# Ledger of designs, part 19: designed miniproteins, single chains, continued (2)

Each design is a single chain, and the fold is of that chain. pLDDT is the mean over its residues in the fold that is shown.

## One batch from the design tools (miniprotein)

Design m4630
Fold by ESMFold2-Fast:
Order: structure tokens, then C-alpha cells, then sequence
Structure m4630 (fold): chain A 83 residues (1-83)
């Protein structure tokens, strides 16, 4: 559920629906907190971070924000290196 909510939050953000994006983000965090397995929680947190960074990159590209796009790309590269 946490990853599903994270993806819906990203979709809402890209659609310009900031209220829906915030609501789905809150649901993703709540679902993540309900997970008692630390290893699984860490894995899901990493995947949620990737989903958010990919959405931020796409939003930055749509806005022509080269600095924000570069920051999102750098974050994704670091996340891949830490796997």
C-alpha cells in the first residue's frame, strides 16, 4: 500500500493537484509507519524516495527548472549507488 500511495501522490503532483498529492503522501507515510519489519520499512522508504525524486525530476523538466532537475538526477544517482 505505501508504494501505491506514493505513486498516486506523484501522479497527482504531476497533474497539478497539490491537495491530492499531499493526501496520498500522508497515506503513504502512515502505511510505512504501520510496517513493523525494519528491513522492509527501509526498502519501501528507498522505493518511495525514488518515486518522489522521479516525479520531482519530471516536474522540474516541465517547468524548465534546470537546477531542480540536476538536483533530482543527482539524488537518484546516489540512491542507485547505495543499493
Amino acid sequence: KALEYARRAAEALLAGDEEAALAYEEQAIAALRAIEDEAKRRELLAEMARIGAEAALELARRRGDEEAAAQAEAFLAKLDAQL
Scores: mean pLDDT 79

Design m4631
Fold by ESMFold2-Fast:
Order: sequence, then C-alpha cells, then structure tokens
Structure m4631 (fold): chain A 84 residues (1-84)
Amino acid sequence: MEEMLRLMEELARKYAEYLVLQGEAEEEARRLAEEAVERVRELLENRGKSEEYDEAAAALEELAARREEVLAQAEAALAKLRAE
C-alpha cells in the first residue's frame, strides 16, 4: 500500500509539472494531482470490498513493481516538454 501511494505521489508531482508546462495554473495543477492521489488512496482502502477494487489494486501493484521504468518514462516525457 505505502509503496503504491508513494509511487502515485511521485507521478502526481510529475503530472502537476506537466500541466503547468501545458499552461495550467499551479494551483489547479496541484489540485488535480492531489485529487488523483486521494482517489488511489480510497481505492486501496476499499481493497477486498469488490472485484473492481481488487483488479485496480492489482494493476497498481504491477505499476509499483515497474516503479523505476514508469518514473523514467514520465521524466522523459517531461524532459521533452521542458525543451525549448
């Protein structure tokens, strides 16, 4: 759980930067990123309550297992957008 949330928090920070680079206000970008993390937290807290939550949690575990790859891909995408 904690490792998955930490990955999502790191991805959310990169997503907020992406939104700002696309012309979004920092306040709105932060709000959208925080909302995404909260949705993941709620999903993980409801694990075992339904098949849909279990499937989504399993997908998050797979992403966490590929953490370095996922973060590297997100960083590469941001680096491309940072280029003038």
Scores: mean pLDDT 74

Design m4632
Fold by ESMFold2-Fast:
Structure m4632 (fold): chain A 78 residues (1-78)
Amino acid sequence: DEVAAGLAAMAAADEEERRLAAQMGRFLQIALDRDYESLKKLLGNDDEKKLQEMIKRTEELAQAHPAVVAALLAAAAA
């Protein structure tokens, strides 16, 4: 009933958050590796200046929040 449905919904939300973290970690890994080919494919954007700016901002975020970036990269590696 409603209690069982609520428990299933919470379990599904937890799994979805893990999936999103892994996807974000993959994006961060590609950007930090400066893999323009994979980044263009992932974002659907071939503007080199915009991609370069995104990589620079990603590097700045990794410097500001190293623990968060490390956790996301670990999620992608799993």
Scores: mean pLDDT 72

Design m4633
Fold by ESMFold2-Fast:
Structure m4633 (fold): chain A 65 residues (1-65)
Amino acid sequence: SPYQELQQKIGQTHQLIRNKEPPSVIQQQIQELEKLAKEIKDPEIREMGLSAVKYFRSQLQQLQK
C-alpha cells in the first residue's frame, strides 16, 4: 500500500532526526520521501506525503542553525 510505505518512510525520517544523524543523511531520506510522494496517484495521500516533506525540511533547517 502506498499509504503504508509513506507512513513507514515518515517514521524512519523522524527517527533519523531524533538520533541526530548527519544533515546529509536526513536530506537524502527527505528526497526519497518526496520522490515516493510524487509517484502516488491518490491526491490525498500525495498531499499528506508532500506536507511531511515540507515539515521535515523545516526541521532540518532548524537543526542546521
Scores: mean pLDDT 84

Design m4634
Fold by ESMFold2-Fast:
Structure m4634 (fold): chain A 76 residues (1-76)
Amino acid sequence: GEELAKALLDEDEAVRREAARRLLEEFSPQKATEVARAILLDPDPARRAAAVATLREVLGEASGPAAEALRQTLHL
């Protein structure tokens, strides 16, 4: 949870993309929602925007409970 939220806020796009993939493949919708909330609470608007953009790109056409929880929480 916590480590994945930090990775999604990373400066390196590759780190953010891998974290987004893991969030979709390995985590429950409840934990995905917790990570999304942690991202939205980050004080740096540029870091938040980069994390949300990476999640939007990796989500693409993805389906399933974790993907839908992320779209709902992030208003994607």
Scores: mean pLDDT 79

Design m4635
Fold by ESMFold2-Fast:
Structure m4635 (fold): chain A 89 residues (1-89)
Amino acid sequence: MLYQGVLKAIVDGSLEEAIENAKKAREAALKTPGVLDASAVARPLEDGKVEVYISVTAESEDAARKALEAAMKALKNVIEYKETITRLD
């Protein structure tokens, strides 16, 4: 059974810093046992904030959750975030 975890975060600070932290978040997620794949994207918003989108594919719901927790710890200056975990069957 496969699970997809998604973390959407709005961060304050520079786009350059957000891109660096998104890369660290992806690496942290990939190091989580039971994770098969991870991606991260940082996008500038019109109000000077940055949206960071992290997606993981994992062998279990627990692995997906732990991967998103590891990714979140790598992000800085998070204003708001949303996590979603979906079963892929």
Scores: mean pLDDT 85

Design m4636
Fold by ESMFold2-Fast:
Structure m4636 (fold): chain A 93 residues (1-93)
Amino acid sequence: VEELLEQALAAIEAGDVLAAEEHIVELLRLLLPDPSKHDQLVEALARLLATAHRNLPASVAEELEQGVFAFLEPIDPELAAQVRERAEALLAS
């Protein structure tokens, strides 16, 4: 899981949005079904979104963010809110 997060972060830094999306989908597939992993999922997604906003064009970062939340909000709106809050905190630091 940590290796997947590192690969996704590296893909974002390289501007490889397709690879980043594939790694995000794999992280969701591995962590979302297990509630004990939700804290790890929140931190991973928040770090990915913060990194996207720092390294990608604003329109691309916003599209990636919208895709993540369009998927997550119907499944678990509380988890989606935690990801938003954590991403905002990371961007403020």
Scores: mean pLDDT 82

Design m4637
Fold by ESMFold2-Fast:
Structure m4637 (fold): chain A 80 residues (1-80)
Amino acid sequence: DLAERVAQAVYDTAVNVLGVDEETARKIAEAVRKFLEENPDATPEQVREAAYKAALDAGVTPEQAREIGNTAALAYRALR
């Protein structure tokens, strides 16, 4: 499942690379998964923006949000 695998990559990066707490990382990953389920034809750029906005909404820093967005887009591109 593409949406689950991209969401997992976002979660893993948020927790293991960026030091985001597990609860916040789970909320971001869930938002990304839901976005992909609702937007199956999304471009990598749209996935990056959606993940970035979800991260900012969850309260992480703009720098962390940018890395989360980039991770989501990279995973999405690699898994297609």
Scores: mean pLDDT 89

Design m4638
Fold by ESMFold2-Fast:
Structure m4638 (fold): chain A 68 residues (1-68)
Amino acid sequence: SEAILERLRELSRREQELTGKAPLSDEELEAVARGESPVTGEVTREVAEKLREIGDEIQKELEERRAK
């Protein structure tokens, strides 16, 4: 969803601020929003934890669609 992508962009920007590394690309953020692993390398533990939380939200959305 768009809300999940916006959240992922914010987390990626925060990673850039903390480490000086490039943030995830839009294509990589879309992959994560679909429940796929990001294709970029190292992320901080905080960002990884938030990405897992978003992944759980995606799974709940998929379950809700099947329940309807």
Scores: mean pLDDT 60

Design m4639
Fold by ESMFold2-Fast:
Structure m4639 (fold): chain A 83 residues (1-83)
Amino acid sequence: SDELKELIMLESEVGLLRMDYAIAKRSGLIKDPEVRAKLLAKAEATIAKAKELLAKSTDPEIKKKVQAMIAELNEMIDEIKKA
């Protein structure tokens, strides 16, 4: 389904963002304001896409996965803002 394709694309975007965030933390680059700004912008854009999918989907499994992604990204944003 189109919603499943959107979910897979969203999962890929979250995976890449998770990797970028992990690299930034391990290398100390998380303290760089430019790196933080880029990570925040990407996380917020991904949350916006996730909320759109959540709003239009009627599939409970898709909703559950999307809600988990939104929670993970909000935690990431909070951690970045504290760095």
Scores: mean pLDDT 88

Design m4640
Fold by ESMFold2-Fast:
Structure m4640 (fold): chain A 94 residues (1-94)
Amino acid sequence: NLSNQGLGDDVSWLAERTDLTELDLSHNQLTDAGVAALTGLTSLRRLDLSNNQLTDGAAAPLAELVARGLEVLSIMGNLKLSEEGLARIGEAMK
């Protein structure tokens, strides 16, 4: 659990933690680049990215995480995500 730690995009060190099944990165000012750094987390099943700075650019790396087995994704409070970006992420979760 790494909620509200002021990490921004300084999450590349997590790419080595391939054993992680659940990760809370809410309230960290994380951008699309930070999400891209997480795509190596192949054991990840639950991810909370709520209240960050994600844009529609996060849709592709999030779709990769879903394809690798991500079951639960929280993305509320990302004010720069458009309805189209949310729809693309939601389509990947189906």
Scores: mean pLDDT 76

Design m4641
Fold by ESMFold2-Fast:
Structure m4641 (fold): chain A 81 residues (1-81)
Amino acid sequence: MKEKAKEYADKFIKDLEGVRKLLEENEFSAETLEEIKRQAEGEFELLKQVTPEDSPEYKKAKEALDEFLKFIEEKLAELEK
C-alpha cells in the first residue's frame, strides 16, 4: 500500500512538472489553461482515494498541486492584461 502511494504521488508530481514545462514553452488559450487546471484538480482527487492524507507522499503531491495551480493562475492573469 505505501509503495503504491509513493508511486502514484511521484507520477502525479512528474506529470505536473511536464505540463508546466509545456506551458512555459508554448502559448495556450485561457480555455485550455482552465481545462488543464480542472484536470490537475481531478487527478489529485483520484490520488486522495489511494494516498493517506497524513503521509509524506500526500503532502508532497499537495504542495506540487498548489504550486502548479499558482502557475496556472499567473498565466491566466497575464492573458487578462
Scores: mean pLDDT 80

Design m4642
Fold by ESMFold2-Fast:
Structure m4642 (fold): chain A 94 residues (1-94)
Amino acid sequence: MLSAAEQTRKLMEEIRENIDDEEKVEALMEELGELYAKASPEERKAMVATLTEWTKEYVREVVPERYNLSDEEVEEALARLEAQKAAFEAALAA
């Protein structure tokens, strides 16, 4: 079995390959959520780190050109990712 971080990376790669297929993207996002739900705290930390870095790269490189997103929409998406990471780290520290 792949590690939680490796499975997260694979799911993100599949999302990138199938980004035009809304139903498939939703199914892959649901699978990622299920993987996170059953993961240990250490695995969740690794998954969040992997997901955050991969998603930031994708949002900066692909999403603006592919979907004709504004710089504002890109920055908002990146800000949400940073906020989610910070919330996760705060929860682990509690």
Scores: mean pLDDT 70

Design m4643
Fold by ESMFold2-Fast:
Structure m4643 (fold): chain A 78 residues (1-78)
Amino acid sequence: SAELEKVVEKIDETLEEIRKRMESLSEEEQARLEELMKRVEELRKKMIETKTVKDMTLALFEVIAAESELYLIERRQK
């Protein structure tokens, strides 16, 4: 559906932005973010398979959680 496609695009754009921004972080912090991003990718796969609003919502919440962790890491370094 058009809604599913927009959610997938939003998740993919956010993951790409996280990968770009995490390049300046320590190896330990990058490893922690990679673990969070892996969980997002697993939920992204599930939402494509099920196409339910519930799985789309879970994937969106998890990508927001990953972005929030990156934000907190960046702020702790300042």
Scores: mean pLDDT 84

Design m4644
Fold by ESMFold2-Fast:
Structure m4644 (fold): chain A 79 residues (1-79)
Amino acid sequence: SALDYYKKGLEYIKKKDYEKAAEYFEKVLELKPNSITSKALLLYAKKEYEEAKKLFEEVLKKNPDNQVALYYLKLTDEE
């Protein structure tokens, strides 16, 4: 499922395996092409931090309690 791919993507980011993380977020986007959160995480995995930051900010405008977006947005400011 898209959720299983999403969880795997996050797990690989935590392991710093950004290439595998990107593959799983691409699989999420094949199933849920409008997932702005997954697109932001894909850009983060590709180290496109400025573009990822913009999409995380867009996620938070729609869902200000999104914990994943809050966490990774903070990380883009630290790198």
Scores: mean pLDDT 86

Design m4645
Fold by ESMFold2-Fast:
Structure m4645 (fold): chain A 84 residues (1-84)
Amino acid sequence: MIEELKREAEEKIKKLKDVDPKKAEELKKEAEKRIALLKEIDEAMRLMASSVLKLAGKDEEAEKVRNSSLEETTEILKKELKED
């Protein structure tokens, strides 16, 4: 997810630079700040999701979450928590 986000941001910034270079420079700095924050959130989310799944008795899903992307982690968590 974060790597994909970086590539998408770089592509959009490159396109914007051809149209409005000032906004492109501003967005580049903002994107770098947000990516750094997302890395911390990604780690925290995986730890939290793993803990929640273990408490729910979903040990296999908890192990998968530890090695999954944030998007995959969110999908697993929503599926397990919504299945009542």
Scores: mean pLDDT 71

Design m4646
Fold by ESMFold2-Fast:
Structure m4646 (fold): chain A 72 residues (1-72)
Amino acid sequence: HMEEESRKLAEKFLEEARKVADQVREKYAGLTPEEVDRLAEEAFRESLERAIVKAGELGYGTAADYLASVLR
């Protein structure tokens, strides 16, 4: 069902965005905590912005709306 698949897709994209943020934190662990958090937050937002576009293009409007709500 589209609604269930949309929810699963949104959860996967959100998890992937979190992993990207964690990778940024690990890669830049030598910087100050404040700078690392800023870079990680930016990477997370960029990842979700790409996911919103992709979900919409795939026809998963519910996933796109959910991901957009996370960025507000």
Scores: mean pLDDT 81

Design m4647
Fold by ESMFold2-Fast:
Structure m4647 (fold): chain A 82 residues (1-82)
Amino acid sequence: DELEKLKKELALKAFEEIAKYLGVKQEQVDAFLEALKNKDKKKIQEYFKLLEELYKNSKKPQAEIEEWARKLEKEIEEKLKA
């Protein structure tokens, strides 16, 4: 299903962008992408825990996350119109 493929692609972009906003180092992002490629569930779970801790300790305004979520919603809407 083309829609499911699009959702997966957007979800991966979403994850990469939120990690970037939280200040995750490129080395850690690359390690996560490699773990996804290799389907390494343990490393994937460890990376999610890292993001959760960074989010809890960050002083990033919720507004930044909301703005980014709105951007993603627009992108999905445009694709659904096609």
Scores: mean pLDDT 63

Design m4648
Fold by ESMFold2-Fast:
Structure m4648 (fold): chain A 65 residues (1-65)
Amino acid sequence: MELEQARADVRAQFEATLAEMKAAGVDPEAIELAEEAARAVLSGDEAEMERVEARLRELRERRAA
């Protein structure tokens, strides 16, 4: 029981991390991607997770180039 509690705990951790990133002045693009990743994980949407992973991979390649 309490899958809702586990989901709420995960969401709270994501929200705390995002708030810390914003306070630290992290790149808005990285924060936006982190928000999308958190949403995808919490929703369990495989298509959304795949899209977020593709964007993360593209950003890594673009910034490494």
Scores: mean pLDDT 71

Design m4649
Fold by ESMFold2-Fast:
Order: C-alpha cells, then structure tokens, then sequence
Structure m4649 (fold): chain A 72 residues (1-72)
C-alpha cells in the first residue's frame, strides 16, 4: 500500500516539475521572440495534458495567463 502511494506522489511531483520546467522554457521563449506564441503554446499544452496530468495542466494554464498579460 505505502509503495503505491509513494509511487503516485513521486509521479505527481515529476508532473509538477515537468510543468514548471516547460513554463520556464515558455517564459524564456516569449522574452526572446513572441509572448503571444508562448501563450498559445501554453494553452495548447495545458489542453493536451488535462486528462493525463491535471497538475501539469494547471501549472501551464497559470503560466499562459502570465504570458498573456505580458503580450499586452
């Protein structure tokens, strides 16, 4: 039982870290090129990841909103 719970928590943490890593890449890409393209990429990634990883999807949606504000 504990091993399964530990594996699940590890997977959720990896998904969160993946979302944060991608978010940082999108921020850097926006700064160097286009905030709008980074926003669109974040939204698409969040939509595609929603069923696979709700945690990663949430991180990417928050990043998308941040990037949208920077585009204005």
Amino acid sequence: MDKILEQQKKLEEQHRQGGESLSQTLRESGERGSWRRSYDAAQTAADNMEDFSPVMSEVLRQTGEELRERDR
Scores: mean pLDDT 78

Design m4650
Fold by ESMFold2-Fast:
Structure m4650 (fold): chain A 125 residues (1-125)
Amino acid sequence: MPIQLRESGGGTVKEGGSVTLSWHVSGDPAEIAKYTFEWWQQRPGQPVRLVASISSDGSRSSVADEYEGRFTISLDPARRVVYLNMSNLKPEDTGTYFGRLVESGEPSANPRIVSGEGVEVTVVP
């Protein structure tokens, strides 16, 4: 069975407000356990950037320095849902946010990557 990502959340939010994004992963649990779960951002005219990552068991997580203190990543392993809690939103946080599974733990020159289609967040004054 192919691994699938389904993102949810996003929309228009006011500056200084909060929004929670989520994505659900479906597929073989043993296969999914081989991946690190990541949130990425695409802003118009800018390179795609890593926002946050969490291990498949939730034991290790990180948030990129630009978002630290404002964004938090968490995992519900029973539901296989990854959350990105975004607070104190700024206009520059406007963009498309998408999930990625990146194969981890195997020494490979070409790790397998599964990407979602993303959800849009627009921050307004």
Scores: mean pLDDT 78

Design m4651
Fold by ESMFold2-Fast:
Structure m4651 (fold): chain A 72 residues (1-72)
Amino acid sequence: AKEAYESLTEEEKKVVRLMARGKTLEQIAEELGISVERVKELIDRVEKKAKEFGVTLDDLIRYVLQEELEKE
C-alpha cells in the first residue's frame, strides 16, 4: 500500500487523504477547487495505479487512516 500511495501525484494523494477523512465527492471537489467529474477521474487513476501494485483503493484509504492514527 505504501509504495502505491507514494506513486500517486500530489493531487491524487489529496483526494485519497480527503476520502480517508470521510469527505464526500462534493466536499472533496469544493476543498480542492475542482469539479466532481475531476474528482471521479482522479479516483479512477488512483484505482488503476493501486491495481498495478496489487492493492485496492480501500487498501490505500486504510493505509492513510493508519498513518493518521500514528500521528495522534
Scores: mean pLDDT 78

Design m4652
Fold by ESMFold2-Fast:
Structure m4652 (fold): chain A 93 residues (1-93)
Amino acid sequence: SEIAEELRRLLPSLRELDEEKARRMEELLEAGDLAGALRVYAEALLEKARENPELVDEETIEEMEKQLPVALKALELMVEGVPLDEALKKALE
């Protein structure tokens, strides 16, 4: 999967940011859980954004956190072969 290869390329950067989350992401990628892997990566980035409020305001972080579950569910469905339009409809249910 091209998506799995792209996510694996993020592992070295994540290990420098949070070694434990990088380990979890790697385990999820090995299990084929691409949405779970992306969730762990996104959560690590959001935590670092909260540590640097001068770069990203809290309202933006909260909005991203609200949108993340929908995006992850849509990605999971698309990886399983569901077309984008149907994946988005199911993710918004």
Scores: mean pLDDT 74

Design m4653
Fold by ESMFold2-Fast:
Structure m4653 (fold): chain A 101 residues (1-101)
Amino acid sequence: SAEEVLARAEELFREGRYREALTLLLRARVPGVTEEEVELMIAGRIDELPEVLVAVFGPVLEAASRPEEPSEEELREIAERTGLSVREVRLLIAALRALRA
């Protein structure tokens, strides 16, 4: 289930397994995400991503690229635009920021 996938991704993140947490969350929504596409998302190369990945993850990738941490209101707005849950958005941003640090 989506809840079980999210719980597993949260566990991986707590273990410092940020890439595995990110990849699990991405593939739960878009099963066909490649390793190359994961690297492009970590790099913030939105211009090189397929349209489906930009549509689903674009707002998350944009938020992760800003120096300011998103507010709870901004996380809700991103969730509404993408169809992701607030918990998924928060974890995706956290994992991307950790991998970019």
Scores: mean pLDDT 86

Design m4654
Fold by ESMFold2-Fast:
Structure m4654 (fold): chain A 100 residues (1-100)
Amino acid sequence: SPPVLPLIRSDEDLKENMLTVVRFLGEKLPWIPEEVVEKMEEIIEKSESIEEFYELLKTLSREEIELLLEGLRWLEEEHGVGNAALEMAVESVLEEKELA
């Protein structure tokens, strides 16, 4: 069942919303490796700023970022569950890795 997403009122609420989406992603998409989901959860939990969040996302491989983006898009299309800020951040990091 799709989770009830937290109301976004603060940076803390945004972080909790992102974690809820990523956890639901791991539950519903068996083709995404558990290690990739765990890395994404750790990145969200450990990030204290948007700048740190982007820096930590860049530590993921291109393949891991591609899997996450595909999974996030599929989750939004099939279950109506998503986080626009998370999807945009993953897309931005993928574009940067493709240009490097």
Scores: mean pLDDT 80

Design m4655
Fold by ESMFold2-Fast:
Structure m4655 (fold): chain A 80 residues (1-80)
Amino acid sequence: SVEEIEAKLKELSPEAYERAQKLHDELVAKTDPSEEARRRARFAAYMYAAGELGSDHPEKEKEANELIKEAGDLARKYLE
């Protein structure tokens, strides 16, 4: 679930989680108000924040990449 993705990101980095929330707000302001567009923006924000975390903290790159894959798989279930 999206709540599990949020919990995993927050456990990896509370700062990355806050970054994801801000990115989500920015993306939602630019997208159509449809549920699909908002869900896409949410997953994109979490994946981007996790990618930034892995780049800035190489020691967390494996966990960040695993979260990105899990979020991508979950997004496909909601968006396809």
Scores: mean pLDDT 77

Design m4656
Fold by ESMFold2-Fast:
Structure m4656 (fold): chain A 89 residues (1-89)
Amino acid sequence: MEERVRERVARYRAATLEEQRKILNAFDEYLKRLVDEGKEEEAEKVGQAFVLALNGMTVDEIAEKLGMSREEVLRLLEQAFDEIDRLLA
């Protein structure tokens, strides 16, 4: 699970501008769905974790910065990445 999150972050950071636009659009749709489902707090947490991960922060640094556990950060990022991949399929 942890290695898969790091791999996806690296892949997204290495993506072309066109690919990054598609990824960001898919992520925005995922956040909108969470808010529509009444999961606004989860949407805020995953949004912050995703931006920090794409800016090069490690899972451990994100966990410390946001006051979350490593497991929570990994869960949020893995769920977001799975949904992005699903929306782009």
Scores: mean pLDDT 81

Design m4657
Fold by ESMFold2-Fast:
Structure m4657 (fold): chain A 83 residues (1-83)
Amino acid sequence: VEKVREQALEEAELALEHAEQALKDADVSKKQALSHLAAAQSSMLNAMGLAGRSDKETQDLVHERLGEVTDKMKETLDKLKKL
């Protein structure tokens, strides 16, 4: 059970890292930004699946992290639309 919690939080952190990289890349490379957005989405889905198999506290923490990931992904997409 503890291992599933650790994996869920790790995937959520990885999703956030990819979303942050996508946002930075949006100003220099659309291809790299889109690649990191895809990676962020994949890690988000993994985090959600793992969190669903864990306790309520883990689900709440993952949900909070994924909210931040979603915001950064949306900001990245808005930047790419203006290019």
Scores: mean pLDDT 82

Design m4658
Fold by ESMFold2-Fast:
Structure m4658 (fold): chain A 94 residues (1-94)
Amino acid sequence: SDAELLRQAELLLETARRSLAAGRLEDAAKAMMHAIQLLRELPLSPEQRARLDELEARIREIMLDDSLSEAEKAAQLGELLEELERVLREAREA
């Protein structure tokens, strides 16, 4: 159900936030990516789907960027997590 997908996505984003706070960047990125996959199963607008695609691409770029420090990666992933949390809230309110 849509409600179950939203609950699972919320738990994944909570896991991502705890992982970022603990310095576990790979775990945080994986949880965020799984949340995006679940959100894509919802009846989203084309604009919301495009936002998820952009967020997924940016997570991948951050994790693969060897020029970024762990602190810089954590900060940028944190910004993307806040945007994912916003997408989740908008999907829940629809």
Scores: mean pLDDT 89

Design m4659
Fold by ESMFold2-Fast:
Structure m4659 (fold): chain A 59 residues (1-59)
Amino acid sequence: GLEEEAERGARSAREAALADGADEAQAEKVGKNTRDAILAGDNDKAIAAGVRGVIEAGA
């Protein structure tokens, strides 16, 4: 369901953030933002924005 999609998207975004140099706390925020975005129904756009936004804010 959508919740499972949100969990998978969050995990993928978190791992991508870590690969891009984010620390664990930054990656957690990326995961949360991505999950919330998927639940809001804006998957690709919000995932991209979430990953970039947390890295820029936390780096």
Scores: mean pLDDT 69

Design m4660
Fold by ESMFold2-Fast:
Structure m4660 (fold): chain A 98 residues (1-98)
Amino acid sequence: MEKEEEFKKKVEELKEEIAKIEKELKEEYEKKKKELEEQGDEEGLRKYNKELIIEGRKKVMDLLVKLGIVSEEEAEAATNGEPEGIAKVQERVESIFN
Protein backbone atom coordinates (compact mmCIF):
# COMPACT_ATOMS: atom_id res chain seq x y z
CA MET A 1 0.00 0.00 0.00
CA GLU A 2 2.84 2.48 0.79
CA LYS A 3 4.38 1.55 -2.61
CA GLU A 4 1.21 2.90 -4.29
CA GLU A 5 1.84 6.39 -2.84
CA GLU A 6 5.45 6.40 -4.12
CA PHE A 7 4.18 5.22 -7.52
CA LYS A 8 1.52 7.96 -7.66
CA LYS A 9 4.22 10.57 -6.93
CA LYS A 10 6.38 9.22 -9.78
CA VAL A 11 3.37 9.33 -12.15
CA GLU A 12 2.62 12.96 -11.21
CA GLU A 13 6.32 13.88 -11.64
CA LEU A 14 6.30 12.15 -15.05
CA LYS A 15 3.20 14.11 -16.15
CA GLU A 16 4.79 17.41 -15.06
CA GLU A 17 8.09 16.66 -16.83
CA ILE A 18 6.31 15.60 -20.06
CA ALA A 19 4.25 18.82 -19.96
CA LYS A 20 7.47 20.86 -19.56
CA ILE A 21 9.12 19.04 -22.49
CA GLU A 22 6.06 19.61 -24.73
CA LYS A 23 5.90 23.32 -23.80
CA GLU A 24 9.63 23.89 -24.44
CA LEU A 25 9.51 22.06 -27.79
CA LYS A 26 6.43 24.05 -28.89
CA GLU A 27 8.12 27.36 -28.01
CA GLU A 28 11.35 26.36 -29.84
CA TYR A 29 9.35 25.26 -32.90
CA GLU A 30 7.33 28.50 -33.07
CA LYS A 31 10.48 30.67 -32.79
CA LYS A 32 12.42 28.69 -35.42
CA LYS A 33 9.39 28.50 -37.73
CA LYS A 34 9.11 32.32 -37.76
CA GLU A 35 12.85 32.74 -38.49
CA LEU A 36 12.89 30.16 -41.30
CA GLU A 37 9.62 31.42 -42.85
CA GLU A 38 11.05 34.98 -42.93
CA GLN A 39 14.15 33.58 -44.71
CA GLY A 40 12.03 31.47 -47.12
CA ASP A 41 13.91 28.31 -46.05
CA GLU A 42 11.18 25.68 -46.51
CA GLU A 43 13.72 22.80 -46.58
CA GLY A 44 15.32 24.00 -43.34
CA LEU A 45 11.88 24.16 -41.68
CA ARG A 46 11.07 20.57 -42.77
CA LYS A 47 14.44 19.30 -41.45
CA TYR A 48 14.03 21.22 -38.18
CA ASN A 49 10.49 19.85 -37.66
CA LYS A 50 11.74 16.25 -38.13
CA GLU A 51 14.69 16.83 -35.75
CA LEU A 52 12.38 18.40 -33.14
CA ILE A 53 9.99 15.40 -33.24
CA ILE A 54 12.95 13.01 -32.78
CA GLU A 55 14.36 15.17 -29.94
CA GLY A 56 10.97 15.23 -28.20
CA ARG A 57 10.63 11.44 -28.44
CA LYS A 58 14.16 10.99 -27.03
CA LYS A 59 13.46 13.31 -24.06
CA VAL A 60 10.22 11.47 -23.19
CA MET A 61 11.85 8.04 -23.66
CA ASP A 62 14.84 9.05 -21.50
CA LEU A 63 12.41 10.09 -18.76
CA LEU A 64 10.55 6.75 -18.95
CA VAL A 65 13.88 4.87 -18.72
CA LYS A 66 15.00 6.94 -15.70
CA LEU A 67 11.74 6.10 -13.92
CA GLY A 68 12.17 2.38 -14.73
CA ILE A 69 8.97 2.25 -16.81
CA VAL A 70 10.68 1.02 -20.00
CA SER A 71 14.08 -0.44 -20.87
CA GLU A 72 16.71 1.45 -22.88
CA GLU A 73 16.18 -1.00 -25.78
CA GLU A 74 12.40 -0.41 -25.80
CA ALA A 75 12.97 3.37 -25.65
CA GLU A 76 15.43 3.27 -28.60
CA ALA A 77 13.01 1.20 -30.72
CA ALA A 78 10.14 3.62 -29.98
CA THR A 79 12.36 6.68 -30.68
CA ASN A 80 13.32 5.15 -34.05
CA GLY A 81 9.61 4.75 -34.88
CA GLU A 82 9.63 0.93 -34.83
CA PRO A 83 5.97 -0.26 -34.54
CA GLU A 84 6.76 -3.07 -32.06
CA GLY A 85 8.82 -0.72 -29.87
CA ILE A 86 6.06 1.90 -29.89
CA ALA A 87 3.44 -0.75 -29.01
CA LYS A 88 5.47 -2.07 -26.03
CA VAL A 89 6.04 1.46 -24.67
CA GLN A 90 2.33 2.28 -25.09
CA GLU A 91 1.30 -0.91 -23.22
CA ARG A 92 3.62 -0.05 -20.29
CA VAL A 93 2.49 3.59 -20.15
CA GLU A 94 -1.21 2.61 -20.33
CA SER A 95 -0.76 0.02 -17.53
CA ILE A 96 0.75 2.80 -15.36
CA PHE A 97 -1.69 5.65 -16.20
CA ASN A 98 -4.79 3.41 -16.02
Scores: mean pLDDT 74

Design m4661
Fold by ESMFold2-Fast:
Structure m4661 (fold): chain A 82 residues (1-82)
Amino acid sequence: GLEKLEEFIEEVIKLAKENLSEEDVALLEAMLRHILALVKAGELSVEEGLRAASNFVIQYAKAKGLEDLAEKVKELLEKALK
């Protein structure tokens, strides 16, 4: 259900706060909340939302050279997809 995406977003934001500036965290949170809003509106499925959110964060982490963050986000996605 929707709770899987909400839990994923909360865990990703927690990891982002440990690795990124406040400004970068605010940007990621805004984008992740936008994806959540699309799922709530029925524009995306929960699985599509999880994949979109994870892909966004992984690409952002890679652009910043944060490979450990990218790998942790991949692990969270695998856990959320069952």
Scores: mean pLDDT 86

Design m4662
Fold by ESMFold2-Fast:
Structure m4662 (fold): chain A 102 residues (1-102)
Amino acid sequence: MEAQAALADAVVALRDAGAPAEAFRALAEEALAEAERHADDPELAAGLASIAAAALQQAAVAEGLTDVEAEVRVEEADGRLTLTITLRVGGEEIARETRVLE
């Protein structure tokens, strides 16, 4: 999908440009909004959630955090997808985003 490739490339471009955390957070929200349009495609929704997770990780790095890990969990139940992104530093949860797709 062209939008998925473009969003992934945008994360790299913002990182290379030394963009502020707010730019990465805006990109993460764009990727999650795109994932909501693909609730019937779990693989594509998971890929978009992974791009959002990478953007949120880079936002935390831009704010001076080190050793930031991002985890994506995808759950499918009763025809709905739940996407959960968790950010950790040193094993401690610092942020969580959850989206339920219908």
Scores: mean pLDDT 83

Design m4663
Fold by ESMFold2-Fast:
Structure m4663 (fold): chain A 82 residues (1-82)
Amino acid sequence: SELKEYVSSLSEEQKKEALEALASLPEEVRKEAVELAKKLLEEGKSVSEVMDEVQEYLISKGYSPKFASLAVGGIIIELAEE
């Protein structure tokens, strides 16, 4: 799984930071970002394409690029979970 490969590339510290960023989002924004990621994956987009599009979505909502990158990492971790 490309999702599991991405998650396996992260340190435990990076995973924690990403999941904390995701958890800090308002529920409505988090749900919309997760649903966007799911839609893009179902459309056959690569993990990198999904990360780019969801990151742009969060930036459009007023989040910094650094924070958006962390939160998107958290989404990929959640979606890779069994």
Scores: mean pLDDT 85

